# Ledger of designs, part 28: designed miniproteins, single chains, continued (3)

Each design is a single chain, and the fold is of that chain. pLDDT is the mean over its residues in the fold that is shown.

## One batch from the design tools (miniprotein)

Design m8948
Fold by ESMFold2-Fast:
Structure m8948 (fold): chain A 107 residues (1-107)
Amino acid sequence: HMEEEVDRAARAAIKATLEAYAEGLPYDEAFQRGVEAAKREAKSPEALEAGVRMARLTVETIKGADALARQGGDGLETAISQVEGLGEIADNPEAAERLIERLKALA
């Protein structure tokens, strides 16, 4: 049960963080949305900590993708691949597509 709860909190955090940023919210607000989603799923401190950690890792991945996209070329291709991966974990290809368009605008 605890492993399932941790997994749900983590996935909810990743999904909410990605969706919020794809909708145009800044990094800090996207992180907060991820933490809020984790809190809704978590019934234990361990599940909440896992969710908060995954929300932070998702923001860090997005920040890294933004930086890579600004380099263009291979950097943009790597950034797109990273965001596609997040979209798969989040089961939200539409949010990933919105973020990919934003990455292309940075290049």
Scores: mean pLDDT 87

Design m8949
Fold by ESMFold2-Fast:
Structure m8949 (fold): chain A 70 residues (1-70)
Amino acid sequence: MEKLEEEANERLNEIALANYEALQKASEEEKERIMEVVNEVLELVEKNAPVSEIEKKIKEFEKLLEEIKK
């Protein structure tokens, strides 16, 4: 729970690096959706949302990149 912003940023970066091919392959609309989900994660962190809610949104980001990678 401590360093919540740092943990969220690290996880988003790790997921993005693991799915770098998805980021390269993404259409403009898919890139917009990716940025929307990233902004939602950061907003949840800023408002000190429950860790479970932040984790759920990070998982949504991961699934979105996995879908684009296919």
Scores: mean pLDDT 78

Design m8950
Fold by ESMFold2-Fast:
Structure m8950 (fold): chain A 63 residues (1-63)
Amino acid sequence: MQKEIAALKKQIQDLIVQIAELTIQALLAYFQGDHDTKDKYLEKAQELSKQLQQKIQQLQKLQ
């Protein structure tokens, strides 16, 4: 249980960082007028956000 909780917390932190980086890249693409690249980064961020929600729910069940 404790080892699983620690692993989930690390995975959650890693996902938060990745989502933030993708969102920054999307924002930069938006300001450069590259809406296709912006949409691609946002789609990747959305997919990671789904994984983040799943990991958070799993963590809540273990606590």
Scores: mean pLDDT 83

Design m8951
Fold by ESMFold2-Fast:
Structure m8951 (fold): chain A 104 residues (1-104)
Amino acid sequence: KEEIKKLIEEIKKLMEKMLAEVSPEMRKEVERFYEQALELFEKILKSEDLKEIQLLIVQMNMHLIALSAEAYIRKDEKTLEIIQKFQEEVLKLYNKILEIFESS
């Protein structure tokens, strides 16, 4: 349980870094994503069901895809690169969360 909390805190730090690096025009969209992500993290921490956790991670990834689409429509290539790097790092942390639940 404490290991999952640490992994979520690592994801939060990556989100804060992304928020600091994105364009001013994209900042509100990234803040909205951060708020959505925090709600999903609370549900993950309260869940004992692996399938529910997998669905919550899928929902998180759907929000991230929507954020990427927003940057694409705005032709904000730098923000797209930042979001892509964030997605790659966060997927590694999601896999560690799932592994902990599977090992329990």
Scores: mean pLDDT 81

Design m8952
Fold by ESMFold2-Fast:
Structure m8952 (fold): chain A 100 residues (1-100)
Amino acid sequence: MKEELLKAAEILEKAAEAAKKAKDYEEFKKLLEEEGISEEELLKAVRTVADGIGAVKGKTAGNAVFARASMALAMASLGDLKEAGELFEEIAEEAREIAA
C-alpha cells in the first residue's frame, strides 16, 4: 500500500532483532548503527507508523502506537531489551497489516 510504511516496518523489525540480541543498551545502539539505523531514523519510522495507523484506525490508535514505541525505547534504555524488542515487533506487524 504505502512504501513509507513498509520501510518503517523494516526499520522496526531490525530494531526488534537488535533488542533481542543485545545484552545492554550500549550493545543495542551498536547493533542499530551496524544496520545503518540512527536514533533519528528509528523515531521517524515510529512516527510514520503512528500516522499511518491514525489515518486508518483513528487518532487514538495512532497515539497508542506512539506511546507503545516510547515505552519500548524507555525499556531498552533501562535494560529491558527483550520486552522492548517484542513491542517493536508488534508495531512492525501493525504497519505491515495497514500497508497491505
Scores: mean pLDDT 83

Design m8953
Fold by ESMFold2-Fast:
Structure m8953 (fold): chain A 100 residues (1-100)
Amino acid sequence: SMEELLKEIEEILKETLEKIKTASEEEAVKIFQEALERIKEIMKKGVETLSKEEAEKLFKEVSKKLGEFLQEALPYLSDENAEKVEAEAVRLLSEIGRLL
């Protein structure tokens, strides 16, 4: 269901935030990249298995959760790495948005 996919993404983001809080700068970027790859696969599955309306709702909720995650993660990242992770999140959302 949409709710199950959203819950899985929320759990990934919570785990990722806790890892970033204690990670080195190099590790933080890699941790975020790995999390985005996992989220991308879940979102692709959502687009393929959910109705268009449910997939659009999932996309909206995930966009919101990614924004909230970035706000919480920013204090633990350098300005350069913050720009990199924000750009990667925007790229993911653009790619998935084109599939809707």
Scores: mean pLDDT 84

Design m8954
Fold by ESMFold2-Fast:
Structure m8954 (fold): chain A 75 residues (1-75)
Amino acid sequence: APMPKEEKIKKALDALRSASDAQTAVVALDELLKLQPDPQTAAEAVALGKKVIEQFPQDPAVPQLQKLVGRLEAL
């Protein structure tokens, strides 16, 4: 069975893929940062976060989302 950490990572990535606003992506990326993902998972989360920024460029949460994407890129 998957470990609790792996299940949380999967849920956060799924939330990023189905995000209908930037705030949902902020919550998911913040959770991923706390879980300290491997570099491959971090790279996927960065790509998904950038996609959300492109979809919702005027969302008030975009500056926080950009900050979290930058923190994941630094891993």
Scores: mean pLDDT 82

Design m8955
Fold by ESMFold2-Fast:
Structure m8955 (fold): chain A 100 residues (1-100)
Amino acid sequence: MSELEQLLVELAKELVENWGNVEKMIEVAVKGIEKIAELKNLSEEEKEKLIEGAKKFAKTLSSITDPEERTLYIAIFLHDIAKELNEKISKEVMTKIYEI
């Protein structure tokens, strides 16, 4: 996996570990985005856009209790991040997310 893909898998694991706690999910997502922004040398505008997406994700989806739906929405969220960065997510990343 690339360094970006490793950060995305780490973010997915931390979101699962803190699932249901919206404030902690926001904290985890923001920290993950900050690491990605540093790795990709993102502008402040690009970073803020990803942070807003992460906050919306946490607030909207933290109440989902079904493990399969949770995994699906995490996968969608990570694909949205990758798309914003003009990057692709490999099958290996998806496999690791489904193993969480």
Scores: mean pLDDT 81

Design m8956
Fold by ESMFold2-Fast:
Structure m8956 (fold): chain A 56 residues (1-56)
Amino acid sequence: DLYVPRPMTPEEAYKRLLETYEGGIKYAKEVTNMSDEEAEEGLKFFKEEIKKKYNL
């Protein structure tokens, strides 16, 4: 096979989720006027949720 689809492992999924959310927050802060407090609150909540979900 020339292009073997690599299934994402739980670890890879976690990393991608974290990076995606973090990038989204950073992008919103850069491009929009999203309040730092709201950005931090959302990031903190999401980080703790996925952290607990993956037991990190």
Scores: mean pLDDT 68

Design m8957
Fold by ESMFold2-Fast:
Structure m8957 (fold): chain A 99 residues (1-99)
Amino acid sequence: MEDFKKGLLEEAEATMYWMGAFIAKRQKDYETAIEYLEKAIEYLKRAIELLKKAIEEAEKAGDEKLKKLAEQNLRGAEEALKKAEEELKELKEKLEKER
């Protein structure tokens, strides 16, 4: 239960940093966009680990409802992580071309 709540908070932090990266990218501030995406990735990785623990705890408790919610959030966090890592790679390649 506690790990599920912590996982959701880490996802919220990741979303804030990803929005910051989006704004910086629109302003062509690629260095700031990269920094914010790296932070978003760190928060997503923490969220994924916490959500995995929440699934294990829900299974042990027989809480099928919490297990399904944690699994849904885990899938969302894993998809978001993949997209953030792809965007980070593209921004780093773009920054190198501007040199």
Scores: mean pLDDT 86

Design m8958
Fold by ESMFold2-Fast:
Structure m8958 (fold): chain A 91 residues (1-91)
Amino acid sequence: SALIEEAVEGLMEIVRRGLEEGKSLEEITEEVRRYFVEFALENELSDAELRELAMRAARAFAEDPRLSDDEVAELQRTLGEAVAEVAAARA
């Protein structure tokens, strides 16, 4: 989906810029969480699209050579929290 590709690119750009600007991992993960939640709610993503976005973003983080294993784990944890937050907001 072009919409999911756009969201993944947006999440990767947040990580890239955060690292270049010397932001803490806490600041970067908070921006990632906010972008994910806002994008998902604004675009009314289905449960299938939410899972697809989380999976593609998790893979993109894991494949990024700039990120350590610990940073990847924290970003993937943040994606899981963002999915739960979107699900709660819909209830």
Scores: mean pLDDT 89

Design m8959
Fold by ESMFold2-Fast:
Structure m8959 (fold): chain A 73 residues (1-73)
Amino acid sequence: SAEELLERAERGIEAGKELFEQGDYVLALHFYEEAARLAREARELSDDPELIERAEKLVEEAQENKERVKKAM
């Protein structure tokens, strides 16, 4: 479901943050890329405006965290 994909995206962002703190920059980037992909998939599966908004915010958060990792590399 869209809700399950959004939950997975949120967990991916949290995992990416942990990897970033550990210095695993390449893995952090991969987790943020996966989180963005899952959030976009959730947006495609749902006609619920609330879920669509949540998905868009998760994509933005993943992209912002990717830029933080790139600046640290």
Scores: mean pLDDT 87

Design m8960
Fold by ESMFold2-Fast:
Structure m8960 (fold): chain A 85 residues (1-85)
Amino acid sequence: MDEAIAELRALGRKLGLSEEAIERIIALSQGDVEALRLVSTLLTLVHGASEAEAERILAGLQARHPAHAEVLRGAYAVYREEVAR
């Protein structure tokens, strides 16, 4: 657990997310290590992608991981708020 949270914090800072945004994303995962890792995968794949490509990536991950679809959508929404600045 601690490693997954530390990894997500490091990734979030590297992607330019605020500490508040990073903590919101961690809270959405509610201690689920799989959710934290899927969110890290999502953020890595959507960073630098076009909005249309990011939406396709999100949809693909949600289809493959329906139990975590809501967490993935929530994390993506937080990411989009930060990228819009």
Scores: mean pLDDT 83

Design m8961
Fold by ESMFold2-Fast:
Structure m8961 (fold): chain A 103 residues (1-103)
Amino acid sequence: SLAEKLLQEAEELIREAEELIKEAEELKKNLKDDLKTLLRAISLQLRAIGIQFDAELLIKKAEKNKDKISKKDLQKILEKAKRAIELAEKAGKIAKEVMKKIK
């Protein structure tokens, strides 16, 4: 169903964002004042922006199709997509902290 597809997409975005946080925290722990670390931090920030954008598109798609989705499933999709945004923002903040220490 459409609801199952959107729930799976939201769950995947959460997983991607959680993995991104792990990568960002690992980069912060093993911080080196070198170009490679800076490029990795920039990459993490861009990936965080991408996840946030995909989650916002998912929210818009769910809202547009709300008449085809049960109220409970719609709420779950929106809640999971918002969680993915929150986690991606957290990953982006950590990446930005790494970049500030290299500047």
Scores: mean pLDDT 88

Design m8962
Fold by ESMFold2-Fast:
Structure m8962 (fold): chain A 60 residues (1-60)
Amino acid sequence: GPSKEAAEAADRGGARYAIEAAARGVVPTNEQASKGGGEGAVEAGHPREDAEAAARLGAA
């Protein structure tokens, strides 16, 4: 499974995505928030596969 660091990065990415979407008047879907979390984890230096796995677990 993903590392704790990857999961934390995905959580931060999802939270950031949700805040930005709300500022634009958009209610993100769970899938869109999960995608934002995965991108945040990749930007933090985690492998894409681990980032996507962490984002999916956070969305469940």
Scores: mean pLDDT 66

Design m8963
Fold by ESMFold2-Fast:
Structure m8963 (fold): chain A 111 residues (1-111)
Amino acid sequence: MKDDINYYIKQLKELIEFLQKAIEEVERLLGPDHPLVKFLRLALESLQEILKRLEKALKDNDYETAWNYLFVAKVFLLDLVRRLKEILPSLPEDVQRIANELIEFLEKILK
């Protein structure tokens, strides 16, 4: 149980690192004021907050709260994948590649 939660925390940390790098590359290609850049930054901030609360719950041995935050993360990631897939065809080819890599990473976590 605790090992399962630690596994998902590790995956969320890896996702946050991947998303930070993806944002930097998308910002370089589209500029900092592009709607996609703003959307991804808000997604990053939301995931960082979820991770912080999840780590606190685990430290407090509050496994019920930890599992609830994992469920919130799962719902958030499913919505993120859906939105990325919807916008994918409208993006420049170089940005489509980055968005597709992010979708693949998200789908791997959601299995």
Scores: mean pLDDT 86

Design m8964
Fold by ESMFold2-Fast:
Order: sequence, then structure tokens, then C-alpha cells
Structure m8964 (fold): chain A 69 residues (1-69)
Amino acid sequence: TLPQSSLSSSKAALESGSSTVDSSQGGKASGLEASRGGNEEEMTRASQQSGLSPNSSRSSGRAAYEASR
């Protein structure tokens, strides 16, 4: 069967620890910072996967978003 103990251990640490009131309250703040990081990852991945070159296609957009970083 699947390694439920390993999954539970890893996921339990994430869910149990993160599910604590501290994480629940800080989750919003963490989400805000993650939003910035997500934009960077999403932009880079989307550009590479689509074959779109940000420097060639939308250099200004990247400069603006990097400033927001």
C-alpha cells in the first residue's frame, strides 16, 4: 500500500504545525509574500513554457514586476 506513514509524517508536520492558530493567523501574511514569489515563478515558467521571451516581448513588464518584488 502507499507509504501513508511517510506522507502523514511530512503532511502532518505541514498541516498540524501550519494548521495551528499561529499559521491560521499568519497564513494571510504568508500568502501575501507568497503572492509576490508566485508572480515571479509564474512569469518565468509561463514565459519559458510558452517560448515567450520576456526580454524580447515584454521587457517593461518585467522591470515593473521586479520593482514590485
Scores: mean pLDDT 45

Design m8965
Fold by ESMFold2-Fast:
Formats: structure tokens, C-alpha cells, sequence
Structure m8965 (fold): chain A 88 residues (1-88)
């Protein structure tokens, strides 16, 4: 649970960094969110979806596709929140 909460916080910071035009900071936080999700060991459908959306967001940031990156981070954040619901 704590690892999923850490991932959600990093996803929020990544979105904020994108809105500020700080792509290096966004990449850093998106990567930390991915690491936290994978380290959680949670294998629920929404956890797998969250991981996929974070990976897509990381690629979009690297490609300079800000709109795609933000959309994928927002979807990953929603999926991570839904993962907490699956664990209860």
C-alpha cells in the first residue's frame, strides 16, 4: 500500500513538472513512480494498467510529446488509485 501511495505522489509531481515545462523533473518523478509500482509486487489489473500508462508517459516525455505524456500520467494516477480499491 505505501509503495502505491508513493507512486501516486510521484505521478502528481510529474504532472506538475510538465505543466511548468520542466521535462527533466517530470521524467525523474515518472521514473520513481514506475519503480514504486514495480517494487509494490501488486499484480492486480489496475496495477498492471498503471505500470503500462507510466511507461507510455516516460516514452512521451522523452519524445517531447507533452500532451501525450500528461494524458498517460493522469490515466496512470487514476489506475494507481483504483489499485488501492482492488486491495480492499
Amino acid sequence: VKAIDEAIEHLQRAIEALDQGNYEEALKHATRALEALKASGVKTPFAEIAIKYVEKAIQAIKDGNVEEAKRNLELAQLAAVMTLAELE
Scores: mean pLDDT 86

Design m8966
Fold by ESMFold2-Fast:
Structure m8966 (fold): chain A 66 residues (1-66)
Amino acid sequence: GRDEVIERARRLAEEGVISEEQAELIQSYVRQGLITPEQALEALELGKRGASLDEISERLQELSKK
């Protein structure tokens, strides 16, 4: 669920797989209910593949659109 995704983002940032800023951005979107936990996992996978903070931000905005 949401808490599992938040913890996963934290660990990926601690391991240096994604940046702290990327983890905080994804956590913010899922905490606010703007994206689902599944969409947050998708964003984390983009970060793991080397996507920039800007690319992740654009994807999160797209996913949060009504």
Scores: mean pLDDT 85

Design m8967
Fold by ESMFold2-Fast:
Structure m8967 (fold): chain A 75 residues (1-75)
Amino acid sequence: SLEEIGKIRKETLERIDEVAKRLEENRDKLSEEERNRISTLITTAYLYRVINPEKGLKMAESALELLEEALRKAE
């Protein structure tokens, strides 16, 4: 449904914003390679929110998982 698609797009944007904020807050704890990989994923997720909303959400979720993994390694 259009309502369901709208919800997925909203969740994708919320996840992208969360990842972007946490990436900036933890910039000094992450390598340039890790930052670039995560940034590429959220940028691609933003594009896919229009083309394929379900894939966009999965990519945003993958970006969060990579961020959390990188932060665990930094501890």
Scores: mean pLDDT 86

Design m8968
Fold by ESMFold2-Fast:
Structure m8968 (fold): chain A 100 residues (1-100)
Amino acid sequence: AATVTVTAPASVAEGGTAAVKVTVSGAAPGTYLVAVGATGAGGGPIGGSEPVAVAAGGTVTADLTTVGAPAGTATVTAVAAAADGTVVGTGSAPMTVVAA
């Protein structure tokens, strides 16, 4: 299994876009797809990104768009999948949603 490291901004404004950095390490050489999502302080989904291609051992930035997110601590989760759709790793990081 790969190690997925997620670096989220410390904060994002409600309805804003967060640049989330994702590193995939410990995977076999190749290209992986990373998708990022977030769960808000209320436990519901508050946004996601389009899948972004990353090379093994590489870092990519995925733009996470938040919509109607409540203010408070959100959990950002990244999932890395191989070309065949097999999930090779998952990582998470906290991010604060700030009222606009």
Scores: mean pLDDT 80

Design m8969
Fold by ESMFold2-Fast:
Structure m8969 (fold): chain A 88 residues (1-88)
Amino acid sequence: LLEKAVKLAEEAAKLIPTDSPEGRQARLHALAGAGAARRGNLSDALHSLELAIRYVEKAREKGEIPKEKAEKALELLREAKRLVREAQ
């Protein structure tokens, strides 16, 4: 479960452009969530993945990320978050 969550969060991070403040924060938190999951720190992983989701949604709202990339990144981050919750 956690290994798959790590991979999904890292895949989501690759889809997120870093040319905006929200995109930079979304990628940072997605990678932080992956790192926390890899260490088995489930609480930190959930917190970081939730922040990544919120920043992707904010970037999408501001037109800072293409809709298709935002939708795919959100799908991957939500699945990663679900897998981290199931690992509890």
Scores: mean pLDDT 87

Design m8970
Fold by ESMFold2-Fast:
Structure m8970 (fold): chain A 89 residues (1-89)
Amino acid sequence: DIEEALKRLEAGKAKAEEIINKIKDEEEKKKAEEKFEQVYYVQTTLLELMKTGKLSDEELEELARRLQKLIEEGKSLEELKEELEKFIK
């Protein structure tokens, strides 16, 4: 049910944006915005790959694990996109 997952993701995005907007410290707000952008990118990309059937379930799990590790390591959105491109080639 990819359509329901996309709706939940959009609802989660709106709520995350509301929470981030309540952050009073500008540096913390910027970090939260960057992290949210990365997480949102990963979630939407994985959902789109599920929809296309281009990757197996095992490959999707491996990709998700790799991208999550990069986010935890503080890698940029550009680095996440590079890893995705390497994986799906």
Scores: mean pLDDT 77

Design m8971
Fold by ESMFold2-Fast:
Structure m8971 (fold): chain A 65 residues (1-65)
Amino acid sequence: MKVPEGMRRAALTLAEELLQHHSSQDTIAITKSFLVAAGMPEEEATRLAEDAVRQHAAKLGIKLE
């Protein structure tokens, strides 16, 4: 399935904001819920949410473990 650029950008922005105040696990769950609500299948939403959190954690030097 193709992910619209707007959805990917929204997920990255949401993950960055949430990761400042929430655990990586909670950030993934909230981002996934947002993507599913926006019409994305749960499996694709889970993968995109995990990728967004991982990308921001790497950029900010945060370990996800």
Scores: mean pLDDT 74

Design m8972
Fold by ESMFold2-Fast:
Structure m8972 (fold): chain A 62 residues (1-62)
Amino acid sequence: SSEKERLAVSYETASDINAVGAETSRALAERSSPAKAAVFEEHARINERSAELSRRKAEEIK
């Protein structure tokens, strides 16, 4: 694969990892105390944003 293709795959992989992290944080928030749930919800938002940015970067490279 070209270097450009490898870079795109790296961003896709980062997006996938962050998306899974967000899903995990959301699931943990649902079963946590209110204070702990708020922290997991913040982590989910950060991971969702990172996933979206990485996904867009991968599409721009292709």
Scores: mean pLDDT 88

Design m8973
Fold by ESMFold2-Fast:
Structure m8973 (fold): chain A 109 residues (1-109)
Amino acid sequence: SMEELIERAKKLIDELMERLDKATPEQRQVLGGLIHAARLLINAAKTGDEKARQEALEVLQRILDRFGDTLPPELRELLEKAIEAVRAGNVEEALKYFIESMELFLKRL
Protein backbone atom coordinates (compact mmCIF):
# COMPACT_ATOMS: atom_id res chain seq x y z
CA SER A 1 0.00 0.00 0.00
CA MET A 2 1.03 3.65 -0.38
CA GLU A 3 0.98 4.13 3.40
CA GLU A 4 3.36 1.17 3.92
CA LEU A 5 5.72 2.51 1.19
CA ILE A 6 5.75 5.98 2.81
CA GLU A 7 6.55 4.54 6.27
CA ARG A 8 9.28 2.30 4.81
CA ALA A 9 10.79 5.29 2.96
CA LYS A 10 10.79 7.39 6.17
CA LYS A 11 12.64 4.63 8.07
CA LEU A 12 15.21 4.35 5.26
CA ILE A 13 15.77 8.14 5.30
CA ASP A 14 16.56 7.91 9.04
CA GLU A 15 18.97 5.01 8.40
CA LEU A 16 20.70 6.86 5.51
CA MET A 17 21.09 9.98 7.70
CA GLU A 18 22.75 7.84 10.42
CA ARG A 19 25.26 6.55 7.81
CA LEU A 20 26.23 10.01 6.44
CA ASP A 21 29.15 10.44 8.90
CA LYS A 22 30.68 7.10 7.76
CA ALA A 23 30.30 7.82 4.02
CA THR A 24 32.97 9.08 1.62
CA PRO A 25 32.48 12.64 0.24
CA GLU A 26 31.12 11.18 -3.04
CA GLN A 27 28.81 8.73 -1.21
CA ARG A 28 27.61 11.63 1.00
CA GLN A 29 26.63 13.64 -2.10
CA VAL A 30 24.69 10.65 -3.51
CA LEU A 31 23.07 9.98 -0.09
CA GLY A 32 22.08 13.65 0.25
CA GLY A 33 20.45 13.58 -3.18
CA LEU A 34 18.63 10.31 -2.40
CA ILE A 35 17.32 11.69 0.93
CA HIS A 36 16.12 14.88 -0.80
CA ALA A 37 14.42 12.91 -3.61
CA ALA A 38 12.79 10.55 -1.06
CA ARG A 39 11.28 13.50 0.84
CA LEU A 40 9.96 14.98 -2.42
CA LEU A 41 8.46 11.62 -3.51
CA ILE A 42 6.81 11.17 -0.08
CA ASN A 43 5.30 14.68 -0.40
CA ALA A 44 4.07 13.90 -3.96
CA ALA A 45 2.60 10.56 -2.76
CA LYS A 46 0.79 12.19 0.22
CA THR A 47 -0.48 15.37 -1.49
CA GLY A 48 -0.39 14.79 -5.27
CA ASP A 49 1.94 17.83 -5.49
CA GLU A 50 3.05 18.10 -9.15
CA LYS A 51 5.90 20.48 -8.24
CA ALA A 52 7.29 17.97 -5.72
CA ARG A 53 7.10 15.23 -8.41
CA GLN A 54 8.99 17.39 -10.95
CA GLU A 55 11.60 18.39 -8.34
CA ALA A 56 12.12 14.69 -7.49
CA LEU A 57 12.66 13.97 -11.21
CA GLU A 58 15.30 16.74 -11.40
CA VAL A 59 17.13 15.46 -8.29
CA LEU A 60 17.16 11.83 -9.49
CA GLN A 61 18.34 12.86 -12.97
CA ARG A 62 21.13 14.99 -11.40
CA ILE A 63 22.34 11.95 -9.40
CA LEU A 64 22.52 9.85 -12.60
CA ASP A 65 24.19 12.66 -14.59
CA ARG A 66 26.91 13.22 -11.96
CA PHE A 67 27.43 9.73 -10.50
CA GLY A 68 25.84 7.20 -12.89
CA ASP A 69 29.20 5.95 -14.21
CA THR A 70 30.48 5.31 -10.64
CA LEU A 71 27.28 3.77 -9.19
CA PRO A 72 26.87 -0.03 -9.04
CA PRO A 73 24.94 -1.18 -12.17
CA GLU A 74 22.02 -2.54 -10.09
CA LEU A 75 21.60 0.81 -8.29
CA ARG A 76 21.79 2.73 -11.58
CA GLU A 77 19.07 0.48 -13.12
CA LEU A 78 16.77 1.02 -10.10
CA LEU A 79 17.27 4.82 -10.26
CA GLU A 80 16.57 4.77 -14.03
CA LYS A 81 13.33 2.85 -13.38
CA ALA A 82 12.39 5.32 -10.62
CA ILE A 83 12.93 8.23 -13.05
CA GLU A 84 10.76 6.53 -15.72
CA ALA A 85 7.99 5.97 -13.14
CA VAL A 86 8.16 9.61 -11.92
CA ARG A 87 8.05 10.84 -15.54
CA ALA A 88 4.97 8.64 -16.20
CA GLY A 89 3.27 10.14 -13.10
CA ASN A 90 3.36 6.78 -11.28
CA VAL A 91 4.53 8.01 -7.87
CA GLU A 92 3.76 4.67 -6.13
CA GLU A 93 5.97 2.69 -8.57
CA ALA A 94 8.68 5.40 -8.36
CA LEU A 95 8.69 5.22 -4.54
CA LYS A 96 8.95 1.39 -4.73
CA TYR A 97 12.03 1.47 -7.03
CA PHE A 98 13.48 4.29 -4.96
CA ILE A 99 13.10 2.26 -1.71
CA GLU A 100 14.92 -0.65 -3.41
CA SER A 101 17.69 1.81 -4.47
CA MET A 102 18.10 3.12 -0.89
CA GLU A 103 18.20 -0.43 0.55
CA LEU A 104 20.83 -1.50 -2.01
CA PHE A 105 22.96 1.60 -1.27
CA LEU A 106 22.79 0.92 2.50
CA LYS A 107 24.09 -2.65 1.95
CA ARG A 108 27.16 -1.22 0.14
CA LEU A 109 28.07 1.29 2.89
Scores: mean pLDDT 83

Design m8974
Fold by ESMFold2-Fast:
Structure m8974 (fold): chain A 69 residues (1-69)
Amino acid sequence: MVDRSDEIGVKGARNGAKAARAGHSAAAATGAWELQKEGSLSPEDGRRAVEAAQAGDAAAAYEILEEAL
């Protein structure tokens, strides 16, 4: 079960994580946009979170959301 493919998997996971972060960031951006529409977030905070998510850092986007909420 353990194979040297694990190291290749880790390198692929870094690229995959970057792509997955981009995809997850899009989901975070959509959530932030909906939250600001519902009034749970100010429009400015929502945009900042979306911008961070679009930059490929879902964690930063989430931190902005937590600080804004």
Scores: mean pLDDT 60

Design m8975
Fold by ESMFold2-Fast:
Structure m8975 (fold): chain A 97 residues (1-97)
Amino acid sequence: AVDAAIAQIAALIAAGDLDAAVAALDAALRATTDPADRLRVALAAVDELIRRGAYEAALRVARALLDANSDDRQAVLTAIGEILRIIGLMLDEELAK
């Protein structure tokens, strides 16, 4: 189920349908009860969005990960790390032009 959700989200991102990808991710996170699986789905989505240069969507996903896992210190720290990484990539893109 988790692998199927990751594949669906990646396919939507690859198709450029970012709103559908975010909606599919939100549905997958609500359906996933295991915090580790939830983290895995969100991180896979963030990595695919970054590969596609969709930094604003990646930041939105990382923020959703932070909110969904607020009771898990390791998940919160991972989400903060991803947010900082995305902001750094966005700044690098601005500085390059």
Scores: mean pLDDT 75

Design m8976
Fold by ESMFold2-Fast:
Structure m8976 (fold): chain A 81 residues (1-81)
Amino acid sequence: SAKVEAFLAELERLIAELEEALAAQDKARAAELIQQMDALLQSISPEELATLSEEDQQRLLAAVGRAQDLLARNRAFIESI
């Protein structure tokens, strides 16, 4: 759906920008991007997820997993913000 494509595009953008901010050790930019990513991830309800096709559910879970992995790998730096 268009809504799923918009969500995925926004999440991929935030992941890419966060990777750049983390590489630059830009704490202010990283903090802003983390807040935006958390807000985006919280915007998808379990009820909405259940109405999606299996393919779209798998795509969303994979993208969310990439975001969570990025945050986990950079935990010490993120906790310093």
Scores: mean pLDDT 81

Design m8977
Fold by ESMFold2-Fast:
Structure m8977 (fold): chain A 81 residues (1-81)
Amino acid sequence: SAMEEELRRLLREAVAALNAGDLARALEIMRQIAEKLREMGEEELSERVLEAVERAKTLDDADTRAVLLAVLGEVQSHLDS
């Protein structure tokens, strides 16, 4: 679907931002991912993405990247199912 393709694009952009060290951009994109997941009826996964974004505020750079990549992996796994 068009929403799935947009979500896959946002997912790639979020991973690229994290790899570039642009945490602010990654968090902005992840909020967009959460909004799209909610539009698709995936409320639990949307909440997990937003929880990871909030948790990122309390972690160091390495732990932040790991937490955000883990939840992006959950989104990717959902799309691949």
Scores: mean pLDDT 84

Design m8978
Fold by ESMFold2-Fast:
Structure m8978 (fold): chain A 70 residues (1-70)
Amino acid sequence: GAEELLARAEAETAALRAELERLSGVDPQGAAAGLKRADDVGAEASKESPENAALAEAFALHAELQRLKA
C-alpha cells in the first residue's frame, strides 16, 4: 500500500543522501547543491501531500546523483 511505498522511498532517500555525502568529499559544491535542491523539491511537494514529498525527494536525489556521476 501507500505506507509500503513511503517506507521504500524514505529508505531510498536515506541511501541517496548518504551517497551524495560520500561525494561531498570529492565535490562538496555539487553535493551540497544536490542536497539543497532535493530538500526544496520535498518542501514544494509537501504543499500538496506529505506522501508525495518523500517520493519527489527520492527522485530528485537520484537525478542529482546521476548528474554528478555522469
Scores: mean pLDDT 73

Design m8979
Fold by ESMFold2-Fast:
Structure m8979 (fold): chain A 61 residues (1-61)
Amino acid sequence: SKEEEQLAALETLVATLKRRHPELAAELDALLGRYKEAVAAGDEAAKQATMDRISALVDRA
């Protein structure tokens, strides 16, 4: 599904960011966990909020 593909892409991105910025690992793991919970709950607002936060971290990685 598109959601499975998006989650796999996000997991790959988070793994890459954690390798480059180990200091952000805890925050990235927390955001990935929140995204997975939002997917399970069907909470589109929480999905968007976590993606926006990850995007902000990417802009400086």
Scores: mean pLDDT 80

Design m8980
Fold by ESMFold2-Fast:
Structure m8980 (fold): chain A 120 residues (1-120)
Amino acid sequence: MATAEADSPALQRAVEAILKALGVEGAHLRLSVRTRSPEAKARFEALVEKGLREHPDDVDAILDSIAEGIAEAYAIERGLTPEEKERVRQQARDMLRGAVDALRAGAPEVSLEFDTEPLP
């Protein structure tokens, strides 16, 4: 049985929807998005929930919603410009695509972590 792990309710449902749409049984996908402010967390969850509601079976649309949510959370907590926010969105989207591609290729476990705290 595929296992979905995430640190927010919206992200947990998104991971479950991705695994179901891919039909990957026995795979484990762990996604973590760490936010510091309630505002960033609420905005992230709202964007992911909107994507799931509008496109429940579209893996690419769900990944786009997660990437936009991550970029918005980073912009809120780090004070990013629109150009910096778009770079974060694209990087998150590319990482999420890589994870999904690994699962499609038969990887038994994939883990991704996003943290709004600046790397040292």
Scores: mean pLDDT 80

Design m8981
Fold by ESMFold2-Fast:
Structure m8981 (fold): chain A 100 residues (1-100)
Amino acid sequence: DLEELFKKGIDALVAGDFKKASEYFNKILKAAGESGKVTVEDFTVYLKLETFPEEWATLGLSEEELEKVDEITEKHGINKNSLLGFLTYLKLLMNKAKKK
């Protein structure tokens, strides 16, 4: 279940276990047919919200997931817009894979 992997990835980011988070997110990317790999640096700079329609920044993530993003950015000094862009991209890929 891609949703369970996504949730585990976010929980790992909250815990500061960026290696475990990258493992869960890479499983999502592989399941979606993506050839790339995520590193810990990608969580801070990989994607920007300006690379997506503004509506996807509000529709891709739940309120619970947005609260977790705030917790991660406060605890670990991660750039909020970069993390939001990355997680929104993952959510879009998961939704695309789920429709196949």
Scores: mean pLDDT 67

